# Ledger of designs, part 100: designed miniproteins, single chains, continued (4)

Each design is a single chain, and the fold is of that chain. pLDDT is the mean over its residues in the fold that is shown.

## One batch from the design tools (miniprotein)

Design m15700
Fold by ESMFold2-Fast:
Structure m15700 (fold): chain A 66 residues (1-66)
Amino acid sequence: GMAEMEEVLEQIERMRKGLEEAGLLTPEIEKLLEEAERLAKQGDVEKAMELLKRAQRLGVETYLAR
C-alpha cells in the first residue's frame, strides 16, 4: 500500500545519503537505487526492496575493497 511504498522510499533515501557521506555511492549502486525508487513508485515494492538489498551488499563489498 501507500505506507509500504513510502517506507521503502525513505529507506532508499537513507541508504543513498549514507553511501554518499561514506564516499561509497558508485555509479552502479546509484543506478540500482534509482531503479528501486522507480519500481517503488510504480507499486512494485517487493522488487524495489530486492534492489535496495542488492545496493546494500554492493556498498559493503565496495567498502571491504578499500
Scores: mean pLDDT 83

Design m15701
Fold by ESMFold2-Fast:
Structure m15701 (fold): chain A 59 residues (1-59)
Amino acid sequence: SMLDKVIEYVRKLAKEAGVPEEEIQRILDAIEKNKDKINSIQDLFNVISEYYLKEARKR
């Protein structure tokens, strides 16, 4: 329930910030894939940071 609310909040902020739908979906997929490892807000930030680091490496 708490994680679901955080995911919805992230989706809303990203859309308002003009992040492309494809990138929003990839970020949400990364969160869902690692939800068993997310026990705090810090863990959530770590998952998002890891996603961006991996995307930067693909360039």
Scores: mean pLDDT 73

Design m15703
Fold by ESMFold2-Fast:
Structure m15703 (fold): chain A 62 residues (1-62)
Amino acid sequence: MEIKEYEVEEVIDDYRAKLKGLKPGDFVEVDGRFQTVDKDGYLTLSRPVKKGEKVKVKIVKE
């Protein structure tokens, strides 16, 4: 497992974000929350984010 900073590419609402370099199906941990990147490339974050912010993500399974 590797922790990296990913840049927010797009936001649908304050907490739904697409991160540069993540793809649909990637299984990740963000702020202690395990989730799979959805079919559209989005993750649900624990806090509001905006384009260009960096988010720390742990890749669990690609």
Scores: mean pLDDT 79

Design m15704
Fold by ESMFold2-Fast:
Structure m15704 (fold): chain A 76 residues (1-76)
Amino acid sequence: SALAAGSGEVDLTGVPEEVALANLRAALAAGANVARIEGSDAARVERLRKLVEELLAEHGPPVGGDLTIRVEAAAP
């Protein structure tokens, strides 16, 4: 998946939450380093940050390149 490809930026805006969570779990299991989670959807950013912290406790320290995740609020 794109999340396991190394350093980069991934925009999860408009991605269904279950799909985004599954891809994030797979990336963290593969050792991806989630350096930043940011965007205008503050509630979703907070949920993803908590998930990353939980999964890092299970999978150990990251070994991949720095990954930035963006989550913008959906258009009305």
Scores: mean pLDDT 70

Design m15705
Fold by ESMFold2-Fast:
Structure m15705 (fold): chain A 63 residues (1-63)
Amino acid sequence: MKGYREGDTYHFFIEPETAAEDLTAVALFAVAGEKIVVYSKDPEIAEEAKRILAPFGVEVKVV
């Protein structure tokens, strides 16, 4: 997974080959109370991420 921090926000790019591992890592950051934006090239992975991370207020974008 590629990622960077901008100010107080973590930006994560989910890769299709590691989507489950990447989503698990992002969920751990979300549980810790971090502000997160997630990006995916795959709309199905983006919808899955949005569903899983919705309770934490994580923004999910298709790129």
Scores: mean pLDDT 79

Design m15706
Fold by ESMFold2-Fast:
Structure m15706 (fold): chain A 77 residues (1-77)
Amino acid sequence: MDLPEEELKELEEKVEKMKKEGKTILMVRTSTKEEEIEEILKKLGVEAVKILRSDEPYLGEERLYELVKKALDEIVK
């Protein structure tokens, strides 16, 4: 079960805009330490507007889209 291509393209555009502003949404495991998150952000030279935590070993396209969309909705509100 895959996302409609048009919705995926819209999401990609939003991510690209965020990337141009030097901002990102970071997805990590719930066991990931805050130190590791800080090092990742420092290495990439970007600011995390939202940090998502998930223990799923493989998210797939649909699940990843759900999490990113939810995070973007929370940032706007």
Scores: mean pLDDT 65

Design m15707
Fold by ESMFold2-Fast:
Structure m15707 (fold): chain A 86 residues (1-86)
Amino acid sequence: SALEKELEAIREELEKKKKEYIENPSEELKKEIEEELKKLEEELKKLKELIKKENAPVGAGLVLLEKKLELFKEYVKEAEEELKKK
């Protein structure tokens, strides 16, 4: 499905970013990751508010954004745990 294909692409990008961060950790890259996570949370909140206000049907876009945020949070946590082991 289109949703599964999008989620797979997101997983691949996150895995690459996680490996780069673990190999060469920096405060700058950590801040970029935190800012990206915050932006995704804000986008999801805005989308949910728009759907509620406009009585719009719940679409694949909302599901994709929620799954993207869940995956991003998981990869951030895994990267932080790996860095603590060093």
Scores: mean pLDDT 69

Design m15708
Fold by ESMFold2-Fast:
Structure m15708 (fold): chain A 56 residues (1-56)
Amino acid sequence: DEEERRRREELRRKGERSVEQMDKRAEELDKEDPEMGELVRKQRETYRRQVEEKVA
């Protein structure tokens, strides 16, 4: 139980870090290529959902 909770917490932290990185990348791309920025945001949403599924 404790090991599983620790693993979920670690996955959550890594997931949040990755989402933040994707958000920053989307913002940068949004200035030069809005279509690519939008694509990255959709990928970020998909990734966020996958992380939520794993930690739920």
Scores: mean pLDDT 78

Design m15709
Fold by ESMFold2-Fast:
Structure m15709 (fold): chain A 55 residues (1-55)
Amino acid sequence: MAKVVVTKDGVVIGDEDIPLKKGEEGTLDTETDTVTFSDGRTIPKVLALPYLEMA
């Protein structure tokens, strides 16, 4: 697992549209290749990568 930070405001379009805000923190689960945010929302790593950097 690794910590990630949102680098820019945006919306990830998928099964549900997930708004991302710059400075929001999440956790990358390397077993499932998903990012989980503090509010419990999950995004597949491949869709989230353009908005994230490693913390």
Scores: mean pLDDT 74

Design m15710
Fold by ESMFold2-Fast:
Structure m15710 (fold): chain A 111 residues (1-111)
Amino acid sequence: AAEKGEKGGELAARAGEEAGTPEGGEAAGRGAAEGGKLAGKLGGGGVGAAAGVAGGAGGVALARAGGSGKEAGRAAGAGAAGGGAGSGNEEGGKGALEGGLKGARLAREAA
């Protein structure tokens, strides 16, 4: 669970950094937020759901505040990793990974 969230976070962070633009960083943050929502849905537990959603939302907020694709991508990555860890189960971790992969894809498209 946590390992998959970390992998998703790493991919989102890297893609945001490679994009080098505020748009790429924001896209990575949005993917992380979607991963948090999926971790909440698939995790099926109140605490895991809240952690996933909070991690994703935090990633977006930090991404917007960072002002650069590099900083935004790292913030989004941290949010996705936290969401995966907080889910406490494999399905929540899958959701966090999927969101991270989506964030990475969107960041590359924005670049």
Scores: mean pLDDT 60

Design m15711
Fold by ESMFold2-Fast:
Structure m15711 (fold): chain A 81 residues (1-81)
Amino acid sequence: MKLPSEEEALYTALRAALAISEGKGDLGDNFMTPEEFKKKLEELEKEAKEKGIEVERREEDGLLTITATSTNGKTVSEVAE
Protein backbone atom coordinates (compact mmCIF):
# COMPACT_ATOMS: atom_id res chain seq x y z
CA MET A 1 0.00 0.00 0.00
CA LYS A 2 1.48 3.37 -1.04
CA LEU A 3 2.01 5.93 1.71
CA PRO A 4 0.31 9.31 1.08
CA SER A 5 2.33 12.27 -0.18
CA GLU A 6 3.15 15.13 2.22
CA GLU A 7 0.35 17.19 0.63
CA GLU A 8 -2.20 14.35 1.00
CA ALA A 9 -1.18 13.80 4.65
CA LEU A 10 -1.40 17.55 5.35
CA TYR A 11 -4.86 17.73 3.71
CA THR A 12 -6.18 14.80 5.77
CA ALA A 13 -4.74 16.15 9.05
CA LEU A 14 -6.03 19.71 8.47
CA ARG A 15 -9.51 18.52 7.46
CA ALA A 16 -9.75 16.28 10.55
CA ALA A 17 -8.47 19.00 12.92
CA LEU A 18 -10.93 21.56 11.49
CA ALA A 19 -13.83 19.09 11.76
CA ILE A 20 -12.93 18.32 15.40
CA SER A 21 -12.61 22.08 16.15
CA GLU A 22 -16.14 22.62 14.77
CA GLY A 23 -17.60 19.55 16.58
CA LYS A 24 -18.21 17.65 13.35
CA GLY A 25 -17.79 13.85 13.23
CA ASP A 26 -18.05 13.14 9.49
CA LEU A 27 -14.94 14.05 7.48
CA GLY A 28 -15.90 12.53 4.09
CA ASP A 29 -13.05 10.77 2.25
CA ASN A 30 -13.24 12.62 -1.10
CA PHE A 31 -10.09 13.12 -3.15
CA MET A 32 -10.49 15.63 -6.00
CA THR A 33 -8.56 16.21 -9.22
CA PRO A 34 -4.95 17.43 -8.67
CA GLU A 35 -5.96 21.04 -9.43
CA GLU A 36 -9.04 20.90 -7.17
CA PHE A 37 -6.97 19.21 -4.45
CA LYS A 38 -4.31 21.95 -4.51
CA LYS A 39 -6.98 24.69 -4.34
CA LYS A 40 -8.80 22.92 -1.48
CA LEU A 41 -5.52 22.39 0.41
CA GLU A 42 -4.73 26.14 0.10
CA GLU A 43 -8.24 27.00 1.39
CA LEU A 44 -7.88 24.55 4.31
CA GLU A 45 -4.43 25.93 5.28
CA LYS A 46 -5.83 29.48 5.26
CA GLU A 47 -8.89 28.47 7.34
CA ALA A 48 -6.71 26.49 9.79
CA LYS A 49 -4.37 29.48 10.27
CA GLU A 50 -7.30 31.86 10.84
CA LYS A 51 -8.83 29.45 13.42
CA GLY A 52 -5.53 28.94 15.28
CA ILE A 53 -4.91 25.32 14.29
CA GLU A 54 -1.22 24.42 14.74
CA VAL A 55 0.59 22.21 12.21
CA GLU A 56 3.83 20.43 13.09
CA ARG A 57 6.09 18.51 10.69
CA ARG A 58 8.47 15.95 12.18
CA GLU A 59 10.86 13.67 10.30
CA GLU A 60 11.71 10.53 12.30
CA ASP A 61 13.13 7.16 11.16
CA GLY A 62 12.86 8.15 7.47
CA LEU A 63 9.12 8.96 7.71
CA LEU A 64 7.49 12.39 7.74
CA THR A 65 4.76 12.84 10.37
CA ILE A 66 2.35 15.76 10.06
CA THR A 67 0.42 16.62 13.23
CA ALA A 68 -2.46 19.11 13.32
CA THR A 69 -3.81 20.34 16.68
CA SER A 70 -7.45 21.46 16.81
CA THR A 71 -8.62 24.49 18.82
CA ASN A 72 -10.00 21.97 21.38
CA GLY A 73 -6.51 20.47 21.92
CA LYS A 74 -7.21 17.26 19.98
CA THR A 75 -4.38 16.11 17.70
CA VAL A 76 -4.52 14.32 14.34
CA SER A 77 -1.35 12.72 12.94
CA GLU A 78 -0.73 11.46 9.40
CA VAL A 79 2.40 9.74 8.07
CA ALA A 80 3.88 10.52 4.63
CA GLU A 81 6.89 9.29 2.65
Scores: mean pLDDT 69

Design m15712
Fold by ESMFold2-Fast:
Order: structure tokens, then sequence, then C-alpha cells
Structure m15712 (fold): chain A 70 residues (1-70)
């Protein structure tokens, strides 16, 4: 369901942020990650369909992965 996908995805973003906080020593990169995670959570809460929620997850996952290359 949409609600289950949102809950699982929010938990994944929270776990990712916790892992990033423990392992990333670059404060600038960490702050960018925190900002993207916060933005992703907000957009997920606003998503009205499973398709929208999946697109948000894909978009923000790509942005987060790109930050590890910067």
Amino acid sequence: SLEEFKEETLKKFEEFLEHAEENIKDKEILEKIKKLVEEAKKKLEEAKTLEEAKKIFEEYSKKLHKLFEE
C-alpha cells in the first residue's frame, strides 16, 4: 500500500542519515545529505499515489548517491 511504502521509505532515509552522520567526516557533504533527506521526507508525506512516492524515492536516492562522488 501507499502508506506502507511511505513508512518503509521514511525509515530507509532515516537509517541512511544515521549511517551518514556516523561515517561521513566532511561537514559540508553531511549538511547537504541532511538537507536532501529532509526534503525527501517532506515530499514523501505529500505524495498522493504509490507512483509519486516511488518517483520521489528514485529522485532523492540518485541525488544522495551523487553527493558521495562530490
Scores: mean pLDDT 80

Design m15713
Fold by ESMFold2-Fast:
Structure m15713 (fold): chain A 68 residues (1-68)
Amino acid sequence: MKSFEERVREIAREKGLSDEQIDLVVRVLTMLLKQGKISEEEALELVERIPAGATDLEINRLIQEWLD
């Protein structure tokens, strides 16, 4: 059985994110889950929407949208 964090990390790696970008994405999504603002399924959908080879600027913009 894959943990939520491991599933997020796998999808992010397939998108070509750096380890630092993956850690940031995991941190933000786990925070939102803990706050009850999103479900695990919604979090996985957000990771799937990250463009392949995303830049730090693109990741930052997506995270801002997730927090709003």
Scores: mean pLDDT 83

Design m15714
Fold by ESMFold2-Fast:
Structure m15714 (fold): chain A 60 residues (1-60)
Amino acid sequence: MKTLKGIVGTDPTDEGFLLYDRESRKYHLIPASANLLVNGEKVDLKSIKAGEEVTVTYEV
């Protein structure tokens, strides 16, 4: 399981979205199956937009 915090780079699609990690200055592809938190609250993929800060956890 991986946990990342960053900025949503593009509006999510059925495949997921790109997360910009400010610490590494790299984009990571986040799968649609990931668990998403905004301000500590669990949110749906459809509720997030490009430019928002999110914390994601997912299985690899």
Scores: mean pLDDT 77

Design m15715
Fold by ESMFold2-Fast:
Structure m15715 (fold): chain A 69 residues (1-69)
Amino acid sequence: AKAEAKKYNAEAKAALAAGDYEKAKEYLDKALAADPDYAEAYETLAELILKSTGNEKGAELYKELAKKL
């Protein structure tokens, strides 16, 4: 449900801010499992990809996907 996706996305953002990329990914997986169309989760995933891998193109693709949801 969207409320669950929002909760997990908030936890993913907190983990990302703490530099815990593994925990951030786990929470994002849970957020997207709860609501695959939850745009903010894709925005957080883009931030995770950029910070953990430096893949600017991959991050940009997820940001564009979020805009279309």
Scores: mean pLDDT 82

Design m15716
Fold by ESMFold2-Fast:
Structure m15716 (fold): chain A 79 residues (1-79)
Amino acid sequence: MSEKDLEAESLIALGRMYAGLAKLFEKKGDLDAAIESLEKAIELYRKGLELAEDEKLKREAEELIKEVEKRKKELEKKK
């Protein structure tokens, strides 16, 4: 694993933590905080995707971005 792949993996992991926070905020009814957390996750996943050299890691980041973007749109409709 390259230095860039290690950084990408860390960014993706951090993005997953923000996606998890979004779910907690959604359950508490804080839709603004949930959307903000999803936006943070998308930003981190995109940075990870840009740095990633490993094809599997790139594919994982792309899948996570699609998931979070879809969830963000669902929450935006709920506001």
Scores: mean pLDDT 85

Design m15717
Fold by ESMFold2-Fast:
Structure m15717 (fold): chain A 69 residues (1-69)
Amino acid sequence: VERISALLGELKARVGAENLVRAYNAVEEGDYEKAFRILTEEAGLSEEEARELLEKLKEILRLKKELAA
């Protein structure tokens, strides 16, 4: 819970709440290409930054699944 909160706060500060929600929903759907495009094309991140953020979103999803199990 604490780790998820910290990660979400950092990501929101970097890309904005709207782009974060859209990218997160795409990751939940398994559409990593769509999430990557949102981060690069709409949030203006570099490919490297977008990949880092995508991995953080995947980690948040993994932690949520572990907490739900």
Scores: mean pLDDT 76

Design m15718
Fold by ESMFold2-Fast:
Structure m15718 (fold): chain A 62 residues (1-62)
Amino acid sequence: MKEELRRAAEELIREAEEAFRRGDLKKALTLGIVALLLAAEAEDEELVRRARELLERVEEAL
């Protein structure tokens, strides 16, 4: 269901943000990409935006 995809995307965004804060850029990138895909499948524009913004920050730090 879309609700399950949204919850999974939110959790992965949270984990990616934590990995980014710890300097684990590869983990943050991987989790962010998966979160973006799940957010897109859930059709949640706000989660897609949050995942994209996170990925942009991770790419700038690489």
Scores: mean pLDDT 84

Design m15719
Fold by ESMFold2-Fast:
Structure m15719 (fold): chain A 90 residues (1-90)
Amino acid sequence: GKYRVLLFKETGPGELEFVGELEVSEEEAEEVKSLLGERDALLEGRAAEYGKVVAAGKIKVGDLPERLRALARSAGLKDDDVLYVAIVEV
């Protein structure tokens, strides 16, 4: 299968806004998965609309791999911003 990384930002309590997505290799997906914090059930539920959820958690924009960090920055986010990240298999 192919993998996609989905980026969301929190705009209010329990409200997630879609920022962007990127198709990634299995190796890139495993790298991102290793960087994610604790599981977030709300994020997993939202990400399930896009594919089979394989990982979901919070990460600072500055801690993302370069390609995903560039995507987050292009959406106006800063390195200290917390992003909700999910990995889905499509």
Scores: mean pLDDT 82

Design m15721
Fold by ESMFold2-Fast:
Structure m15721 (fold): chain A 74 residues (1-74)
Amino acid sequence: SEQALVDRYIRDAKAQVDNAERALAAGDVETARLYIDGAERLIDFVESSPVLTDEQKKEVEEIRKRVAELRAAA
């Protein structure tokens, strides 16, 4: 289902954010930027979906917030 696809992309975006955080903690800014870009692409796709639940929308907002914080730090 489209909802299952959205859930997968949200999970993948969270994994990219976690990877970016670890890369920044290690001082690897170049790798962190690649993960940040990956997370943004996944979330852009998710936000284009008309089937988002309120819970999914909240998760997307939190991921966007974390991506913005990481981009400012990178």
Scores: mean pLDDT 87

Design m15722
Fold by ESMFold2-Fast:
Structure m15722 (fold): chain A 93 residues (1-93)
Amino acid sequence: EEIKEKVKELIERLSALLNEMAARAGFDEEVELTLLQIQVAIAKNDLEKGDVESAIETLLKAARQGAELARRMGFDDVAKELEEIASEAEKLL
């Protein structure tokens, strides 16, 4: 598969998981989730501009931060999937 299509898939998966977490978030988690969603929007914008490397780097950082937040919220299954997204993103660098 083309790298750009794979990065787009990973961004969409990350966005879906962050939205799932947002449905159960308290105030402190909502602030952190909003910042992560902004990072996802930045990654998507970079990908659309053709800056694939920047998109992957932002995606990797957001996925790792999201996994930590998910574990703090007790969503171990979501955290594991976010860690898998981070691992896949890292392999594209």
Scores: mean pLDDT 86

Design m15723
Fold by ESMFold2-Fast:
Structure m15723 (fold): chain A 72 residues (1-72)
Amino acid sequence: AEAEERRRQEELAARAERELVELLSRYLGLPPARVAELIRAGQGEELLAGLTPEQREELEKWAREKEEEILK
């Protein structure tokens, strides 16, 4: 049970990471690979600074929904 629950959470987290990369790629007009590189380099804050207020709100809504899915 524990191992299966951990696997489920890891799969949901990996899916959320892929969706985040795709979403930021669309907003910023960067290739998904570049977005993933910047996140891994710890430059996520710079990516967020490139968003409009409306895109930031959409991202926050998405993040809230994904957190709820992962934590269940």
Scores: mean pLDDT 76

Design m15724
Fold by ESMFold2-Fast:
Structure m15724 (fold): chain A 78 residues (1-78)
Amino acid sequence: ADAAADAHIAQAERDVKKAEEFLSKGDYEKALEYVKKAIEHVNAAIELATSQAQIDRIAEVGKKVVEVREKVLEALKA
């Protein structure tokens, strides 16, 4: 299970970085798509996590997902 949880955490981290890149470019639709992908991987990682280190990484990625999503949604209101 460790490898599967770590893979989902790593993918969520990559998806958040992509969302940040698209947000910085003003591509809010693609930014939101990568936020959604990151959420899916965070949820999968939560179900598979077996260690405190994995739980801590999931919490950090989840915090970044929320921050990026809030920024994208605020930009879409404008």
Scores: mean pLDDT 85

Design m15725
Fold by ESMFold2-Fast:
Structure m15725 (fold): chain A 57 residues (1-57)
Amino acid sequence: SALELAEKAREAVEKAKKTGSLSDEELEAVVEAIELYEGIRLSKEEVKEMLLTGKRP
């Protein structure tokens, strides 16, 4: 569901920011959540950079 996706994406973001590590599945969840809630389509590369650097693409 959308709520579960949002929670999973949020956990992935927090984990990535603290550990600098993220899986392809975690990236996928963040991409889908951003599209659903922000209305924008980011690539996995853009999301990865955003999570690792803390800066917007």
Scores: mean pLDDT 73

Design m15726
Fold by ESMFold2-Fast:
Structure m15726 (fold): chain A 79 residues (1-79)
Amino acid sequence: SEEELIEKAKELLKKAREAIRAGDLETAIRYLEEALKVVEKLGEKYKDAKKSIEAALKSVRAGDLVSALSGIKEALESL
């Protein structure tokens, strides 16, 4: 269901946030990639969440953890 996919995406985003705070960037990237796949299944209605997750992924890969955490926050607020 849509509700179960939203709950799963939020769980993954929170786990990504915790991984960033712990300095485990490889784990953070995996959780963000999984969250992106879940949000893609939700479709166009959640395009802003998708964009925020994509931005967070780019930021983690660039080592910009402040922007990555902001992207995760924006994604959570869009779901």
Scores: mean pLDDT 87

Design m15727
Fold by ESMFold2-Fast:
Structure m15727 (fold): chain A 99 residues (1-99)
Amino acid sequence: MIEEAREKAERMKKAAELLKKAVESEDLKERAELLREAAEVSKGILEDSIREVLELVEKGASIEEVQRRAALLASSALLMAISYEVEAEILERQEERES
C-alpha cells in the first residue's frame, strides 16, 4: 500500500508537469503529444479526462478552451499527488505504531 501510494504520487506529479507544458505550448502538435504522454502517465486515474481534452484538440476547439481544460487537469493532478504523498506518510506511521 505505501509503495502504491508513492508510485501514484510520482505519476501524478509527472502528469501535472506534462499538462502545464501543454498549456504553455503554442505548437498544436507539441500540445497534442504532451497530452498523450500525460494520459499514459495518469493511466487509471486521469487518463479519460486528459483524452477528452486531446479529442477537443483533434476536433479543432479553440486554443483558449483547450488551455483552460488542461490547466484545470494540471491542478487536479498536483492535488492528487499531494493527497497520495500524505496517504503514504500516514500508512508509514501506522505500521511503525502497530509493530
Scores: mean pLDDT 82

Design m15728
Fold by ESMFold2-Fast:
Structure m15728 (fold): chain A 71 residues (1-71)
Amino acid sequence: GLEELLREIEELIRRARESLESENPDRELVEEALARLREALELLRRNGAPPELLERLEREIEELERRLEEL
């Protein structure tokens, strides 16, 4: 359900963030996590997640995408 999607999103964000903050960021891991996050966000939108939650997650994903581009 929605709760399971949120848990998956939180885990993907955590993994991407941990990789980006490490001494040797894994670009492929972060790119794969971001792709899965975008898919999960679309599923949340289709399942009627609150707009405030969607906006918050979109901003977190965009921040991770920006950090990846700066590597």
Scores: mean pLDDT 84

Design m15729
Fold by ESMFold2-Fast:
Structure m15729 (fold): chain A 56 residues (1-56)
Amino acid sequence: MVEKVTIAPGESYTVPEGAIGHAVGKDGDKTVAKIIEAGETLTNTNDQPWEVEVIT
């Protein structure tokens, strides 16, 4: 199952147990992608929203 979650600037998201997160967003003029493991927290410190695909 795949869910999409948007993390607004200054917000945090924790990936649920048994899932993996694929986060994509902008950092200035660069596109950044991160893998977030189950139980890990991603905090959006950028001024643009980030999108996380949560895969279970």
Scores: mean pLDDT 77

Design m15730
Fold by ESMFold2-Fast:
Structure m15730 (fold): chain A 62 residues (1-62)
Amino acid sequence: MKEELDREVEIALLTMQVALEKLSKNPDKELLKKVSERARKLYEETGDPLAKRIAEEIEKLL
């Protein structure tokens, strides 16, 4: 219950960060790499397909 809620919040925060960087004319590549690594780790721990999609979308921007 609590762990699932924390996971959904994490995914929402990662999604918002990616959206902000996509709207930036000069995206922060170091930040994008960290967000991608975090999303990949979240996918490895939870198997959540949304976490995998976030990581893949960021990797396409790098």
Scores: mean pLDDT 72

Design m15731
Fold by ESMFold2-Fast:
Structure m15731 (fold): chain A 89 residues (1-89)
Amino acid sequence: EEIDKLAEKVREEAQKLGLSPEAADLAGNLVRAMYEAVKEGVPVEKALATLKNAIDELVARGRLTPEEAQAIIDLLEKYAPEVEKLAKK
């Protein structure tokens, strides 16, 4: 499926940015979560806001560094238009 390829591409890009394997896997999984939300009728900007809040919570719990969180957010924002196109086909 196209979303699985996009999620893998985002995971690989996160690894190239120097993120841990766990943070890179999270980036790919959050792209899938954004896709499912948009497919269910959530506007992409609201899906992004919800995912940013979830990322902030992971930083607060010590599960992500602030630098990893910002890199993941930047990737989600970069790929949000492609996710929206795939979800609304």
Scores: mean pLDDT 87

Design m15732
Fold by ESMFold2-Fast:
Structure m15732 (fold): chain A 82 residues (1-82)
Amino acid sequence: KTEELLKEAKKLAEEAEKALKEGDKEKALELYKKAAEKYAEALKLYIEKKAEETGDYELAEKQLKKLDEILKKTLEELEKKK
């Protein structure tokens, strides 16, 4: 499941790069957003699985919180169109 999400994210990122080279900035942005969502989902599943394997739910909670902070900041910066 995690591996499939990473593969989908990579494919979306490659499609975004092609769209950008073709001058379709709007399509590229939408594809990059979809790729980021798939990467985030894969990371969350990985963290949850590691918590189940190790029993370290405190570490998992901290990692998920940090991931949410990074995602929020990244989306905010993308919206500001730096």
Scores: mean pLDDT 74

Design m15733
Fold by ESMFold2-Fast:
Structure m15733 (fold): chain A 91 residues (1-91)
Amino acid sequence: MSREELDREVKRALATIYLHLAKVALEKGDYQTAIEMAEKAAELFREAGDWEGVAEAYRILSEAYEKMGDTQKAEEWRKKADEAERKFLER
């Protein structure tokens, strides 16, 4: 495994941890923490090229904003999640 491969794997692992924290926060109704953790997860998944992970993180962002009553941001993140899912499915 190259240094670049290790960097990608580390980012994917960290992103998965942030994604899990975001899901737990969302379940508990801590929407601000869910947004923060999901944004961190999405960034790390993007850097790792993990579009499935990006789509999941964006769906959490959409759901958190929907629960907060921000329907515009919820729809924006849902569309971004659909775009990330298309990138994953095209592989």
Scores: mean pLDDT 85

Design m15734
Fold by ESMFold2-Fast:
Structure m15734 (fold): chain A 80 residues (1-80)
Amino acid sequence: SPRDQAIRHIGRASRHVQQGDLDGAIRHASRALRLLERHYGDDPRGQRAIRHLRQGIRHARQGDLDSALRYLTLGLSDLM
């Protein structure tokens, strides 16, 4: 499902953050974000995950690994 694909992409993004690969993290988080916006924009859990993923991507772009990982983890929790 698109939700399961988004969950897998968030998991990959978090792994890339843990490895210091912020470009990889941004690519995977952005793929999850696009899936959620397309399929779950009307769902409250999807809307929370979208907001958390946007914050995670923002912090990753700023080189803030700890905040990026925190927001990606919150986005994953919103979907589970």
Scores: mean pLDDT 91

Design m15735
Fold by ESMFold2-Fast:
Structure m15735 (fold): chain A 83 residues (1-83)
Amino acid sequence: ADRLIELAKKVPGKAGELIQKAAELLPTDLVKSARLIMEAAKLLPGEAGKVVIEAARQATKSKNPEEAADILVKGLEEALKLL
């Protein structure tokens, strides 16, 4: 959760805000959290958005909040390298 919030602060514009909201919801609503991440991805340029969408899809399939958080963190770190 904390790492995802730290990474969200490095994301420009409203996308970062949506990722932060997703991180806050992750422990209580994994599916809603993943949807917010997908919405943020639509605001990201090029391949960064695609990477974030794939991470959100994988997180939803995990059905485990801890595993989902790890998937989202890794996906966002990869996306930030493309920004």
Scores: mean pLDDT 78

Design m15736
Fold by ESMFold2-Fast:
Structure m15736 (fold): chain A 79 residues (1-79)
Amino acid sequence: DDKKKSEEFLKKAEENLRRVQEAERLFGTDPEKAVAEARQARDDVLKTLKEVGPEKASGKALLLANQTLARARRIERAA
């Protein structure tokens, strides 16, 4: 069921974006924990993209996934 799979991916993308936003908040007080959370969000997004395939991802889910990856990389590079 492609629609259900797309909706599940969107929810995961929104969840991982919230996780990386929390990592950004933590960076000023606990940079090691912030990096760990950012890496976990990145790994979860990459795994989901590999399982679903970028061609089957909704435009919004793919946008949120790419935002999570970019923000996670910024946290890792700032540490």
Scores: mean pLDDT 79

